# Designs tried in a protein design run: designed miniproteins, single chains, continued (4). Part 60

Each design is a single chain, and the fold is of that chain. pLDDT is the mean over its residues in the fold that is shown.

## One batch from the design tools (miniprotein)

Design m14189
Fold by ESMFold2-Fast:
Structure m14189 (fold): chain A 62 residues (1-62)
Amino acid sequence: GLDEVNRLGREAREAWEAGDLERALELLRKGIEEAQTIEDPALRTAAIGALTRDAEEVERAL
């Protein structure tokens, strides 16, 4: 749900800021999977889009 997506996104950002790019990417991918369970279509689309962009940035930094 949304709370889990927010938790995963926060933990991914913390890992990214700590320089743990592999962990950040793993958490972002889990966040994308969890975001697909969001009932609200607009929130689901926004969350998936944001997490996907962050995942692409992390992958480019690896």
Scores: mean pLDDT 86

Design m14190
Fold by ESMFold2-Fast:
Structure m14190 (fold): chain A 97 residues (1-97)
Amino acid sequence: GAREEELLERLRKLLEEAKKEEDAERLIRLAEEAIRIAEELLADEKASLEAKEEAIEIALELAKLALEKSETLEQILRAIGLILRAIGLRIDLELRS
């Protein structure tokens, strides 16, 4: 539906921003936003399985980019936490499919 398309477009834009970003703090914030959007899509019973899968994949890619650019132990741990949250969303989706 329109909300699914809006959320996917927002995720795709976050991914494009993240690919150009070098600052770990900014990448962590982008990844946190992507995970929130993926959680919203996963909670939407009307959203397609394909949209939910794409949202989780984008959130995971953003979290991995945040880890790649992390310079401090605090940033590394936060980025790992985001990766684990994205993996958790995938597990939840598989168990409900």
Scores: mean pLDDT 89

Design m14191
Fold by ESMFold2-Fast:
Structure m14191 (fold): chain A 69 residues (1-69)
Amino acid sequence: EEIKKKLKEKILELIALELRKIGIEYELEYGKKTGKFSEEEIKELEKEIEEIEKEIEELKKEIEKLEAL
């Protein structure tokens, strides 16, 4: 039950990060397409996507370890 609870929590966290990434990617595409964002704002969004991608990758590894139990 404890492992199952941790797995569920990690999966929900993964879903939240994936949704956040999609939102930022959408914002970045909008900014690039409309020209309403500065070069600096675009770089900040790209950096945020990179940080989220690292978190997703780490979380996926944690989920795999829990599933292997």
Scores: mean pLDDT 83

Design m14192
Fold by ESMFold2-Fast:
Structure m14192 (fold): chain A 60 residues (1-60)
Amino acid sequence: MTEKSIKLVAYVLRAIGAYLEGNKEEAIKDLETALQIAKEMGDNEVAEFIEKRIEELKKE
């Protein structure tokens, strides 16, 4: 597993934790960081998935 893959998973898990605690703003921030990592890795499928989750959270 690459260092970037580990960081991506870590930020996604942090986002889930923040969301469960009611911290939507923090969850979005962590997902945006994970999105940057996914794009840097060239994983378009994962990047699209994360983008959709961010849009859902921003809809309130």
Scores: mean pLDDT 81

Design m14193
Fold by ESMFold2-Fast:
Structure m14193 (fold): chain A 71 residues (1-71)
Amino acid sequence: AKELIEKAEEYIKLASRYMSQGDFDKAVEYAEKAVELAEKAYEIEPTLETEITLGVARLVLGVAKLLKSKS
């Protein structure tokens, strides 16, 4: 689960970076990858850490999709 959490966190940061740059297509792409990895991590080890990471990934995806819909 550690590698999945680390990669999900990388993709969350990357999605946030693309949102700041106005690349909403890439923001959605990386946010979706973050959610997928975070969901796998949570399924393997349902801990507070994996639950928080999944929650953050889902929030970032929601924001990225909203910004893409307005662009």
Scores: mean pLDDT 84

Design m14194
Fold by ESMFold2-Fast:
Structure m14194 (fold): chain A 68 residues (1-68)
Amino acid sequence: LEREAASLYSAASLWEVGAEVNRELAERRRERGGSREAVEELERAAEEAERNAEELRRKAEELEKKAQ
């Protein structure tokens, strides 16, 4: 149970890093005159990663509550 929660937190952290990277890439693309479509794709990827991270964190928290 604790190991499962830890794994979900680790996965959530990876998605959070992915979201930050995609946000940074979107900003760099915008600054360098990249296409609107390319910037929007990176922003959408970041949003999806943020949602996945939040879902995994919620699942991890539920597992911890059941372990208590």
Scores: mean pLDDT 81

Design m14195
Fold by ESMFold2-Fast:
Structure m14195 (fold): chain A 68 residues (1-68)
Amino acid sequence: KPLTPEEALARIEELYERMKASTDPAEQRALLIEMVELYEKYRENLTPEQRARVDALLREAVAHLQAL
């Protein structure tokens, strides 16, 4: 079943929180990849505000990985 835009955003936020809680760099990278894939899949269905939120989360996720 395809996700609604709201469900897609919520899933990306959940993945981000799981990535922050993880202590395994391989798991953190896998979660980041899943966030990016989900964003690319649902990008056209998101509002500009939702896209800006996901862009911010992805930038923070990359920064978090680089701080390890």
Scores: mean pLDDT 81

Design m14196
Fold by ESMFold2-Fast:
Structure m14196 (fold): chain A 62 residues (1-62)
Amino acid sequence: SSEETARAVARRALEAGDREAVVGAARAAKLAGDLAGGEALVRAAEEMGDLETAEEVRRILE
């Protein structure tokens, strides 16, 4: 599903220290109207303890 793909992308990017990849994915999700994928990115960042990235993604999805 798109949510599983978004979670996998966010997890790999954050493990690599590539916060910009997660932010880019959030912008792409917003442009595509993929609210479920965007929410999955927020959850993945929160689960990894990256609250700053989670807040950035929520702000983009606003």
Scores: mean pLDDT 81

Design m14197
Fold by ESMFold2-Fast:
Structure m14197 (fold): chain A 55 residues (1-55)
Amino acid sequence: KSIIKTDDGSLVEATGLEVGDEVELKGKEAKSLNTGKVGKAETEYDGKGKVLKST
């Protein structure tokens, strides 16, 4: 699992993606904008580490 920063400054815990990847969220999927790899989005955090959404 990696914690990944999104374009809006939120953080996402995702499986199969690298730390530092920029991601696009699509439901339960997180797609890397750098590599195009698709991982599973599990938990979304705000910029302070507070949980916003958990699957």
Scores: mean pLDDT 59

Design m14198
Fold by ESMFold2-Fast:
Structure m14198 (fold): chain A 62 residues (1-62)
Amino acid sequence: SRTEELEELRKKVEERLRKENYSEELIEMLEILAEELSKIDKETAEMLRELVEEAKKRREEL
């Protein structure tokens, strides 16, 4: 289902963010990707924006 696909993608992005220690470069890339995707896939874009905001908070705690 669409929900399962989004959940799998979310887990992969979260894993990548953790492995790269919430790098500023990766966060910026994800922000740009989410903005571009918002024009064609709002659901995926929204999920990515949520992950970006979470990653920014994690980065501030490091």
Scores: mean pLDDT 81

Design m14199
Fold by ESMFold2-Fast:
Structure m14199 (fold): chain A 92 residues (1-92)
Amino acid sequence: SNLEKGKEALRKGDYEKAVEYFEKAIKEDPNNAEAYYLMSVAYFKLGEYDKAIEYANKAIELAPDSEVGERAKALKNWAEKNKDKQKIKYKK
């Protein structure tokens, strides 16, 4: 499946390719909380923290009281902290 291909791309460090596969997985099943969470992971690895937060929020919305939802909440917190560090680094 596209979800499994995306997971393999994440494992290999091919984060842009992982995003492409997870985007296809989301198009096949727009309510797949795991696909949104894994998209959030891929964007986090790419340093795209705003997108990581966006997709993590969607995973939380779809499955708030699940293992996926809990992992998405944790990733969102890490992405928010990393986004704040980027703002500080670019402050003259």
Scores: mean pLDDT 83

Design m14200
Fold by ESMFold2-Fast:
Structure m14200 (fold): chain A 77 residues (1-77)
Amino acid sequence: MKVSPLALEGDVYLALGLIYLAIDKRYGPDIETLEKAIELFEKARELFREAGDEQGVKTAENVIEEAKKLLEEARKS
C-alpha cells in the first residue's frame, strides 16, 4: 500500500477540522470556530485533489457543506 504524503497531510487537516466542528456542535455555535473548521476542510480538499484521492475530496466537500450550513445559521442567530 502506497500512502501519498499529500493524502496523509489531507487526513491531518480533515481531522483538525472535525475537532473544531465537534467543539461547535458540543459547546454551541461560534462563528470563528466554524470559519476555522471550513478553512481546515478546504485545505484538506486541496491536498486530496493534489493526491488524486477521490474519496478524500468527497469527504472534505461533505463536511465543508455541513460546516457552511452551520455557519449560515449561526450568522442568522
Scores: mean pLDDT 84

Design m14201
Fold by ESMFold2-Fast:
Structure m14201 (fold): chain A 81 residues (1-81)
Amino acid sequence: AVVLSDEEREQAIAQLERDLQLIENGQDAAPSSSMTPEQAAAFRALQKDFLKEAIAALRANDMDKLLALVKEAQERAAEIA
């Protein structure tokens, strides 16, 4: 299993919280211009769900859960694109 240091985990939490805030405020980077509006909406919903769960997993120091969430998000993103 990949293990983050406490410093790396704290930095990851801060970055994910920032990314979540940008998405919630509509200030995130636009999805690829080649995406349909439906694909863009699905991708944003996936990102919000992932970020919320990933932040919770990092705060709980549950790295196995985080790795599972990353894999699930990558698989779901591939299905949208």
Scores: mean pLDDT 75

Design m14202
Fold by ESMFold2-Fast:
Order: sequence, then structure tokens, then C-alpha cells
Structure m14202 (fold): chain A 73 residues (1-73)
Amino acid sequence: MAEEELREAAREAVRRARELAEAGASDEEILRAIGEAVREAAAKLPDERAEALLREAASEELKELLEERKKRE
């Protein structure tokens, strides 16, 4: 199912973002890495809304990650 593929791709993108954040990468570097992963995943899916759906799913988790990081600065 396309939804399961989207969910897995979003998890992979967020996982990479978390690894970068833990390594001390900048917010901009983290956002770029997620954007690149989302584009690559969306290109493999037949749904023209795949990129938007992936960004939305990843964005919720990313916002929480970045907010927690800011509180620890």
C-alpha cells in the first residue's frame, strides 16, 4: 500500500535527521537531509501527492525534534 511506503519513508527520513541532530548538525543541514530523502522516496511512488504527504508526516516529528533541541541550548 502506498500509505505504508510513505510511512516507512517518513520514518527513515526522521531517523537520519535524529542522527544528524545528535551529531551536532545545524537545523539547516537537518532540513536539507530530510528534503533530499523525501524527494528520493516520492520519485519512486506513483502518487503525485507523495512528496507533500511525506513532508507533512516528517515535519511533525521534525518540529518536535527541533523544539527539544532549542530547549537544551
Scores: mean pLDDT 70

Design m14203
Fold by ESMFold2-Fast:
Structure m14203 (fold): chain A 89 residues (1-89)
Amino acid sequence: SRALRQKAVQLLTAAEILLVAASVEEDPEEARAALEAAIELAVEAVRLLAEVDEEEARRAAEAFLKAMRESGASEEAIEELRERLEEAL
């Protein structure tokens, strides 16, 4: 579905923006809030993509997990994302 793919792309873009915001945020509480929001949006995007193209969804999940690790996110946050992405697929 074009609508689901469009929605997923918008959510992934928003998640990437929030991930960057979290990585430069000096306030730990604000950084955590931005990171949690990025995770929520990325998981929803992968869920929507899985309904259209499971392989594309898996690649998006892997790419976002890698981006989060490269951003310096904690192992706890990375594991949370991994588990939620696995549930979304």
Scores: mean pLDDT 86

Design m14204
Fold by ESMFold2-Fast:
Structure m14204 (fold): chain A 58 residues (1-58)
Amino acid sequence: MPPKLSASYYVSDDGSLTPEQLEQTQKLAKEYGEKAYKLLKEGKSPSEVGEELQKLQE
């Protein structure tokens, strides 16, 4: 029972955002950042990186 760490989860309920939706949003942001960095290291241009990230979003 982790009652002392639940404050942030209850706050998301006020914004019509469930704890699972908030977690998904953070996960997607991290995945996008990591993927963009990898593509840039492979020599992709910023426009090509943007196109690849667009495919991940769909």
Scores: mean pLDDT 61

Design m14205
Fold by ESMFold2-Fast:
Structure m14205 (fold): chain A 86 residues (1-86)
Amino acid sequence: SMAEKEKKELEELNKFREEAEQAIAQMRQLAQQTGSEGLRQLAQTYLSGAQGMLALAQKSTPEVAKVAEEKAEEFRALAEEARAAV
């Protein structure tokens, strides 16, 4: 069913989100220790997260694609914030 397909897509999206957020947390710690270098790596990590979310959106149902696209926008905004902090 469509509902079962959406559930599996959301589970895949949530797993990717958790992995991305763990990588982001590691880069945030690096930024606290290294300043500008860590902030640049943090920004790149956010952009990689956004790219991954958009890739999931392309292969997802419209409802799940919207969730992935919104998370990609959030990651892009946080990447800009990290770049501005350099």
Scores: mean pLDDT 86

Design m14207
Fold by ESMFold2-Fast:
Structure m14207 (fold): chain A 115 residues (1-115)
Amino acid sequence: TVTLTESGGGTFPAGGSVTLSSKVSGVDFAAYAKAWLREAPGQPRVTVAVISADGKATAYDPAVAGRFTISQDVAQRTSYLHMRDLRPEDTAVYTSALIGDDGTFYGAGTPLTVT
């Protein structure tokens, strides 16, 4: 069974920083691209950050570019979303994903509130 265990959410001040983590089990971590998606109240789920399976390429939504950084630690089987200069509009449920040839796997989602 593929499992993505997310952590790091909660309530944070505007202008602050936070790192969300997703620890992966049940699959070859290195074979998958990793993404972080967010769903704000009343809005569709959108992809905010992606990192390639080999870790050499990243892509960001323009709304978060320059503030968010995606990374991965293959040895720890964990993907990270580093978020700085938090804004109230960053308030959303953040979901990690694995993207591979056999499909896409999603975490349960981690709520983040910025006040």
Scores: mean pLDDT 90

Design m14208
Fold by ESMFold2-Fast:
Structure m14208 (fold): chain A 55 residues (1-55)
Amino acid sequence: MTDAMAAVVRAVVPLTATASDEEVRAAIREVGRELGLSEEDIEAVATAVLAARRA
């Protein structure tokens, strides 16, 4: 996991308590683009965060 991917996870973790899956995905895409992540890395972070929410 890159430092940028870790930063995205830290930014969206507070949202995972109250926001919908769609809101969490939108936040991950926004922060990931701001940090210059590839679309593949953004999708990997979204998949991991949403899987953790369901577990």
Scores: mean pLDDT 76

Design m14209
Fold by ESMFold2-Fast:
Structure m14209 (fold): chain A 64 residues (1-64)
Amino acid sequence: SLRAQGVKLVAQGNEAYERGDYKKAAELYRQASELFEQGGDLTGAEAARKNAEEAEEKLREKEE
């Protein structure tokens, strides 16, 4: 299902985040958010979007 694929992408995003790959984490979280939205999980989509924004903020901090 789209929701199951979204959950997998969040898990992969978490792994990328833990190893400091904030760019890949943000990309994976954005993909997860899109899949959750398409699958009708608006709460999951919002959570994944917020995770992407946090990863993007970490990427900006790293590039300063």
Scores: mean pLDDT 84

Design m14210
Fold by ESMFold2-Fast:
Structure m14210 (fold): chain A 94 residues (1-94)
Amino acid sequence: GEELRKRALELAEEAIKLAEEALKLALEVLKNAGDDKEKILRAIALALRAIGLIEDAELLIKRIEAGADPEEALKEAERLLKEAKELLEEAKKL
């Protein structure tokens, strides 16, 4: 019920924070990549993935507020958080 809904919101918000950190790192790498085309393309690809994940998580928050099923919302929030953690690890290796 309500507890699952609150947890889904918290996880979605954490996913946004981690994806924003990954985006920041990708943009710093892009700024410092010089003429390294492979590094530039990897940084751009990661930045786009981060933006997409932020949009998905923001949309999930809106759906939860609109009365989406708490169990399905929690499952989706857990998936987004896992993807955000993996994305941040990839960003740190750029």
Scores: mean pLDDT 90

Design m14211
Fold by ESMFold2-Fast:
Order: sequence, then C-alpha cells, then structure tokens
Structure m14211 (fold): chain A 59 residues (1-59)
Amino acid sequence: PDEILEKLIALGLSREEAEALVARALETGDGSVVGVSLVHRGVPAEEAAAVARALYETL
C-alpha cells in the first residue's frame, strides 16, 4: 500500500528499501519484519509498532 511506503520514506528509508520491506511483509504475512527493521534503524519502538500494525491491517 502506497500510504505505508510514504510513511517508511518519511522515517528515513529510501523508496527501494521501503518497497523491499513492504514486499517482504506481504510475502510472509508478518508485519513484524518491518517493525524490527525500523527499530534497528533507530525509529522508536512505538512508532515502528504502529507502522507494522497499519501494514497488518492492510494484509
């Protein structure tokens, strides 16, 4: 979903990185991959969890 891609880009990911993370989450059905990657990049855990939840609701 484009909204999730734009959010990831706003959090500091390149479009290529954002697309790869969304594709991985959709492939596995697990938004936690996105959440973990965001926390690893220094995004606050609460914000990372919100993005993962939004992606999960779209799955």
Scores: mean pLDDT 75

Design m14212
Fold by ESMFold2-Fast:
Structure m14212 (fold): chain A 89 residues (1-89)
Amino acid sequence: AVEEEVVEAAVRGVRLLAEGRRDEARRVGEAVEPLADRLIAEGREAEVERRALLAVAEELERLAEELRESDPERAEKLREMARRARELA
């Protein structure tokens, strides 16, 4: 469904950001904008936003653990982002 595509795009976007692929992450966001706009028009954005924030937090926590030894500074930033995402959900 459209909601699942938006949540999956959010997870892909943060993974790309964690990999330092900022341009690719931005393109994923741009590609999903029409779907996000549809959810906003249908009044379902709050529900999908909460689902996306929780999915993003979980992905950020996984990425932080993977980067813990190779890039500890980035791992810590990803953990902070995950915490903020959970607080916002």
Scores: mean pLDDT 79

Design m14213
Fold by ESMFold2-Fast:
Structure m14213 (fold): chain A 63 residues (1-63)
Amino acid sequence: EADKLTEEAKKAYEEGDVEKAYELAKKALSIDPNNKEALSVLSQALDALGKTDEANEYADKAA
C-alpha cells in the first residue's frame, strides 16, 4: 500500500532517481493523500525538478 510506495520513493530519491521518486510518491498519495512522509518525498522531488511552487505546497502539507 501507500507505506511501501513511500519507502520505494525514498529509496529512488536516495539513489538519485528523482523522476522515479516523484512518480512513486505521487502514486502513494493517490492511495493516502495525507501520508506526511510521501508528501515530504514528493516535495523534495518537485524541488529537485525545479517545480518550487508545487514543492512548497506539499512541504506545507507534510509539516
Scores: mean pLDDT 80

Design m14214
Fold by ESMFold2-Fast:
Structure m14214 (fold): chain A 66 residues (1-66)
Amino acid sequence: MTLLVTFRGDPTKAIGHTLRLLGDPDISLKVVSETTFTVVHKGSLEQGQQLYRELLADSDISAKEV
């Protein structure tokens, strides 16, 4: 699953989310800007969909499947 993820607000919060995503060995992250990333989940479809749901639950995060 490939997601375009944009963090809103304080860059410090965006850094925290980026470090959390980089901690997952099944996630590949490509930087688009300081607050926008392409996230590829290399695990199961279920794990990718779970990540997408978790990102959508945060009002400071915009996530879209690409």
Scores: mean pLDDT 74

Design m14215
Fold by ESMFold2-Fast:
Order: sequence, then structure tokens, then C-alpha cells
Structure m14215 (fold): chain A 65 residues (1-65)
Amino acid sequence: SAEAAIAAAQAEVDALRALIEELNRIGLEKLKADESVPLELLPPGIFERLAAAQAALAAAEAAAA
């Protein structure tokens, strides 16, 4: 159903946002502990994946209208 497609796309967007927030939090905790922070905490392509997930959500919402 359109509602199921929207729910699935929303869950993917939420999961990617939560991952980005958690990795930023880990970086801050390492800085507070005087530990070395890697230059790249975010996986390559994570922003492209988020953009694709947001586009899929928008398409599912448009199809439901």
C-alpha cells in the first residue's frame, strides 16, 4: 500500500539521520576524553544515501496523493 511505502521510506530516513547524529556524538565524546578523533567519522556516501532515501519518501508521498 502507499501508506506502507511511505512508512518504509520514512524509517530509512530516520535510521540514516540517527546514524549521523550518533557518529557526531561519538566524535564529541572522544574530544572530551582527549582521544584522537578520526578525520572521517561518517561512512563515504552517507549523504548520498540520505538524499536518495528522502527522494524515495517524497515519491511515495506523491504517489499516495
Scores: mean pLDDT 77

Design m14216
Fold by ESMFold2-Fast:
Structure m14216 (fold): chain A 55 residues (1-55)
Amino acid sequence: VEKVKKSMETVLEVAKTSSPSAVAGLIQLLERESEFYSEEEKKVVEETIKELKAA
């Protein structure tokens, strides 16, 4: 979970300086990869997707 949390923090930082198209691409990648995460990691990924969609 710690490693996933740190990765998601990096994704949010990158998204702050990214175009709307790049942010949409990040959301799609996270949704596509979500099936490979544990239940606890999925919660972190879902929160990150929610933050990206709110921007």
Scores: mean pLDDT 74

Design m14217
Fold by ESMFold2-Fast:
Structure m14217 (fold): chain A 64 residues (1-64)
Amino acid sequence: MMEEIEAGVMLLSLASYIAAAKSEGNEEMVEKLQKALDEVQKAIEEGDLEKAKKIAKEAVEEAK
């Protein structure tokens, strides 16, 4: 329940930063964030929410 909400917030946050970077023409940032999104999704599917949260946090911090 709480894990599902946190996972959704992480994915939405990464998607919004990808959209922003794409709008700015920052291809390097789009590539980094897209890779992070894939890794976060994979970690969530494997049940490793802590790993997913760490990857998402690092990616978002890089994008700011």
Scores: mean pLDDT 77

Design m14218
Fold by ESMFold2-Fast:
Structure m14218 (fold): chain A 118 residues (1-118)
Amino acid sequence: SVVLREAETPAEAAAAVREAAAAGADEIGVAVTLRAEDAYADAEGLRELLGVAVEVHREAGARVALALGAEGSELALANAESLAAIAEHAGIAAAAVLAPTLEEAREAARAAVRELLA
């Protein structure tokens, strides 16, 4: 089964990945919106999200895809790109996109997660 979720924080995204895996999903996609003002706080949550995605992929064999839409912040994008690079090395599909507004960041992340699972 395929599960698609949207998250407004890395912690919410990690919870969504765990929930989908517990439900027996074969493919899990999460579109995460990263706010400019939360960029410093999000770094730790993104590390936890990566750990959860790797664990779910390894234990359940589920295909995990993480799309990170960064709102208006080069720091938020740098955090997202760092996670995406490490995730790819661990066999997790990931994409990072910068957008000027929160709404555009959500739409970009949503589009990217569908493309990663296609």
Scores: mean pLDDT 83

Design m14219
Fold by ESMFold2-Fast:
Structure m14219 (fold): chain A 99 residues (1-99)
Amino acid sequence: AEEEAKRLQLEADVVAALAEIGIALTKNYLKRKKSLSPEALKKYQEAIDLFEKAVKLAEEARTAASNGDIETARKLLDEAQKYLEEGIKKMREADKIDA
């Protein structure tokens, strides 16, 4: 339905926005911290990579939904959400190393 396509576009926009916030917060934290262990730095860099993948997949999901390809949009959105969650998990793990 047309309403489903609009809903998927909104959900994709939300996932992209959250992932972009994750990238911005992580990069700003790395810029302000003068002494991070190599292990913590690696996990923060992994988190940024996961968030960047989430943004890309969410943008692809939005495009698929706008074209009426609901099945592709759902699949891409599910993958984007998974990368967003893994990015958050990596940030949380990194925060505990130097805690």
Scores: mean pLDDT 88

Design m14220
Fold by ESMFold2-Fast:
Structure m14220 (fold): chain A 79 residues (1-79)
Amino acid sequence: SKERFLKEMEAGALIVAAVTYLVAAENALKRGDFETAKKLYEEAIKLAQEAIEVSKDNPGLRKTAEEILKKAEELLKKV
């Protein structure tokens, strides 16, 4: 359905945004900017959680979002 397609596109966009924040956080961490890195990891976590909610009916997108969430949480603990 069109509704399902739009939700899958929304989930995809949230996944891309979460990955973008992870990359930005890693770059901040490489510069020694721990405060910025922490905030960017927290944003990546939030976006990944939203992607999981939106992808309820798409197991592949949900799994990708869950893997991003796990990675962001693990990286945040190391800051």
Scores: mean pLDDT 89

Design m14221
Fold by ESMFold2-Fast:
Structure m14221 (fold): chain A 59 residues (1-59)
Amino acid sequence: GPELYRALMPLPKTSDDDLELREGDVVELLEEVDDEYWRGRSLATGEEGIIPKSALERI
């Protein structure tokens, strides 16, 4: 099944590459970009973008 994570904190969209998240939003991991950042999709909005992995918790 999909690899799902929960946002531990709200994340603002500061660039067009960023994924905007509210605390508690569920994110599907799409790609591990580097050691600090992942590409994910918000299940709440359907939007994709880059997120710091430290802001996420595995469900």
Scores: mean pLDDT 85

Design m14222
Fold by ESMFold2-Fast:
Structure m14222 (fold): chain A 60 residues (1-60)
Amino acid sequence: MTPAQEIAREAGLRALENGGVLSPEEAEELARKVREQGVDLSADQAGTAGVLTAHGDNGL
């Protein structure tokens, strides 16, 4: 995985702990970290990508 995908997956795992949703603060942090890896995502897009990435890895 790219560093951006690894960051998204970690945030997605936290979202799963919260019932499948990232808090606004967590989504903003994810967007910031992914942007530092050269990907410009909104907080909403980053949160959605994180949940989908973690779900795929967990086989839930």
Scores: mean pLDDT 61

Design m14223
Fold by ESMFold2-Fast:
Structure m14223 (fold): chain A 99 residues (1-99)
Amino acid sequence: MKEEEEKKKKVREKLYEYIKANLEKIKKELEEEYKKSEGVEKEIIGLLLEALTTSEEELPELLERIRELGREAELDEGAIESAEELALALWKASQEKKK
């Protein structure tokens, strides 16, 4: 009865599998974008990079910072949600690849 929720779940699963398979490439791409970025965009990319090394205990604070920065930058809720979902996927993939 909620086709939108099923679609969102499939998109999240595909995103997670892609990130898990390409974690090193994505990390490098985020590092290059961080060097080129300024202001709020740079801060959000920095938090995405931090998600790769953040502990489970610090993850809630990281997500709160993304949400606060997005709000200060007057981003729409969809953009903020996407940034939070990306941070979560990056963190989860990083934890599974812990050597």
Scores: mean pLDDT 77

Design m14224
Fold by ESMFold2-Fast:
Structure m14224 (fold): chain A 61 residues (1-61)
Amino acid sequence: MELKERIAEELVEKYGVSRELAEEAVDAAVAFLEGFGLPVTEERLRPLAETFLELELRRKK
């Protein structure tokens, strides 16, 4: 199972958001880590994806 899929599923369950929105947050987090030359690990990806999702939710409310 891909790391991205696992984190997206966790975000859907935790935040009650659509899978599409969760996948967008995960993809944004991956792009951020890759852009800075940082390894895409579960420990880095999970908190960053959660942060991006929370920022998106706050912007819409």
Scores: mean pLDDT 80

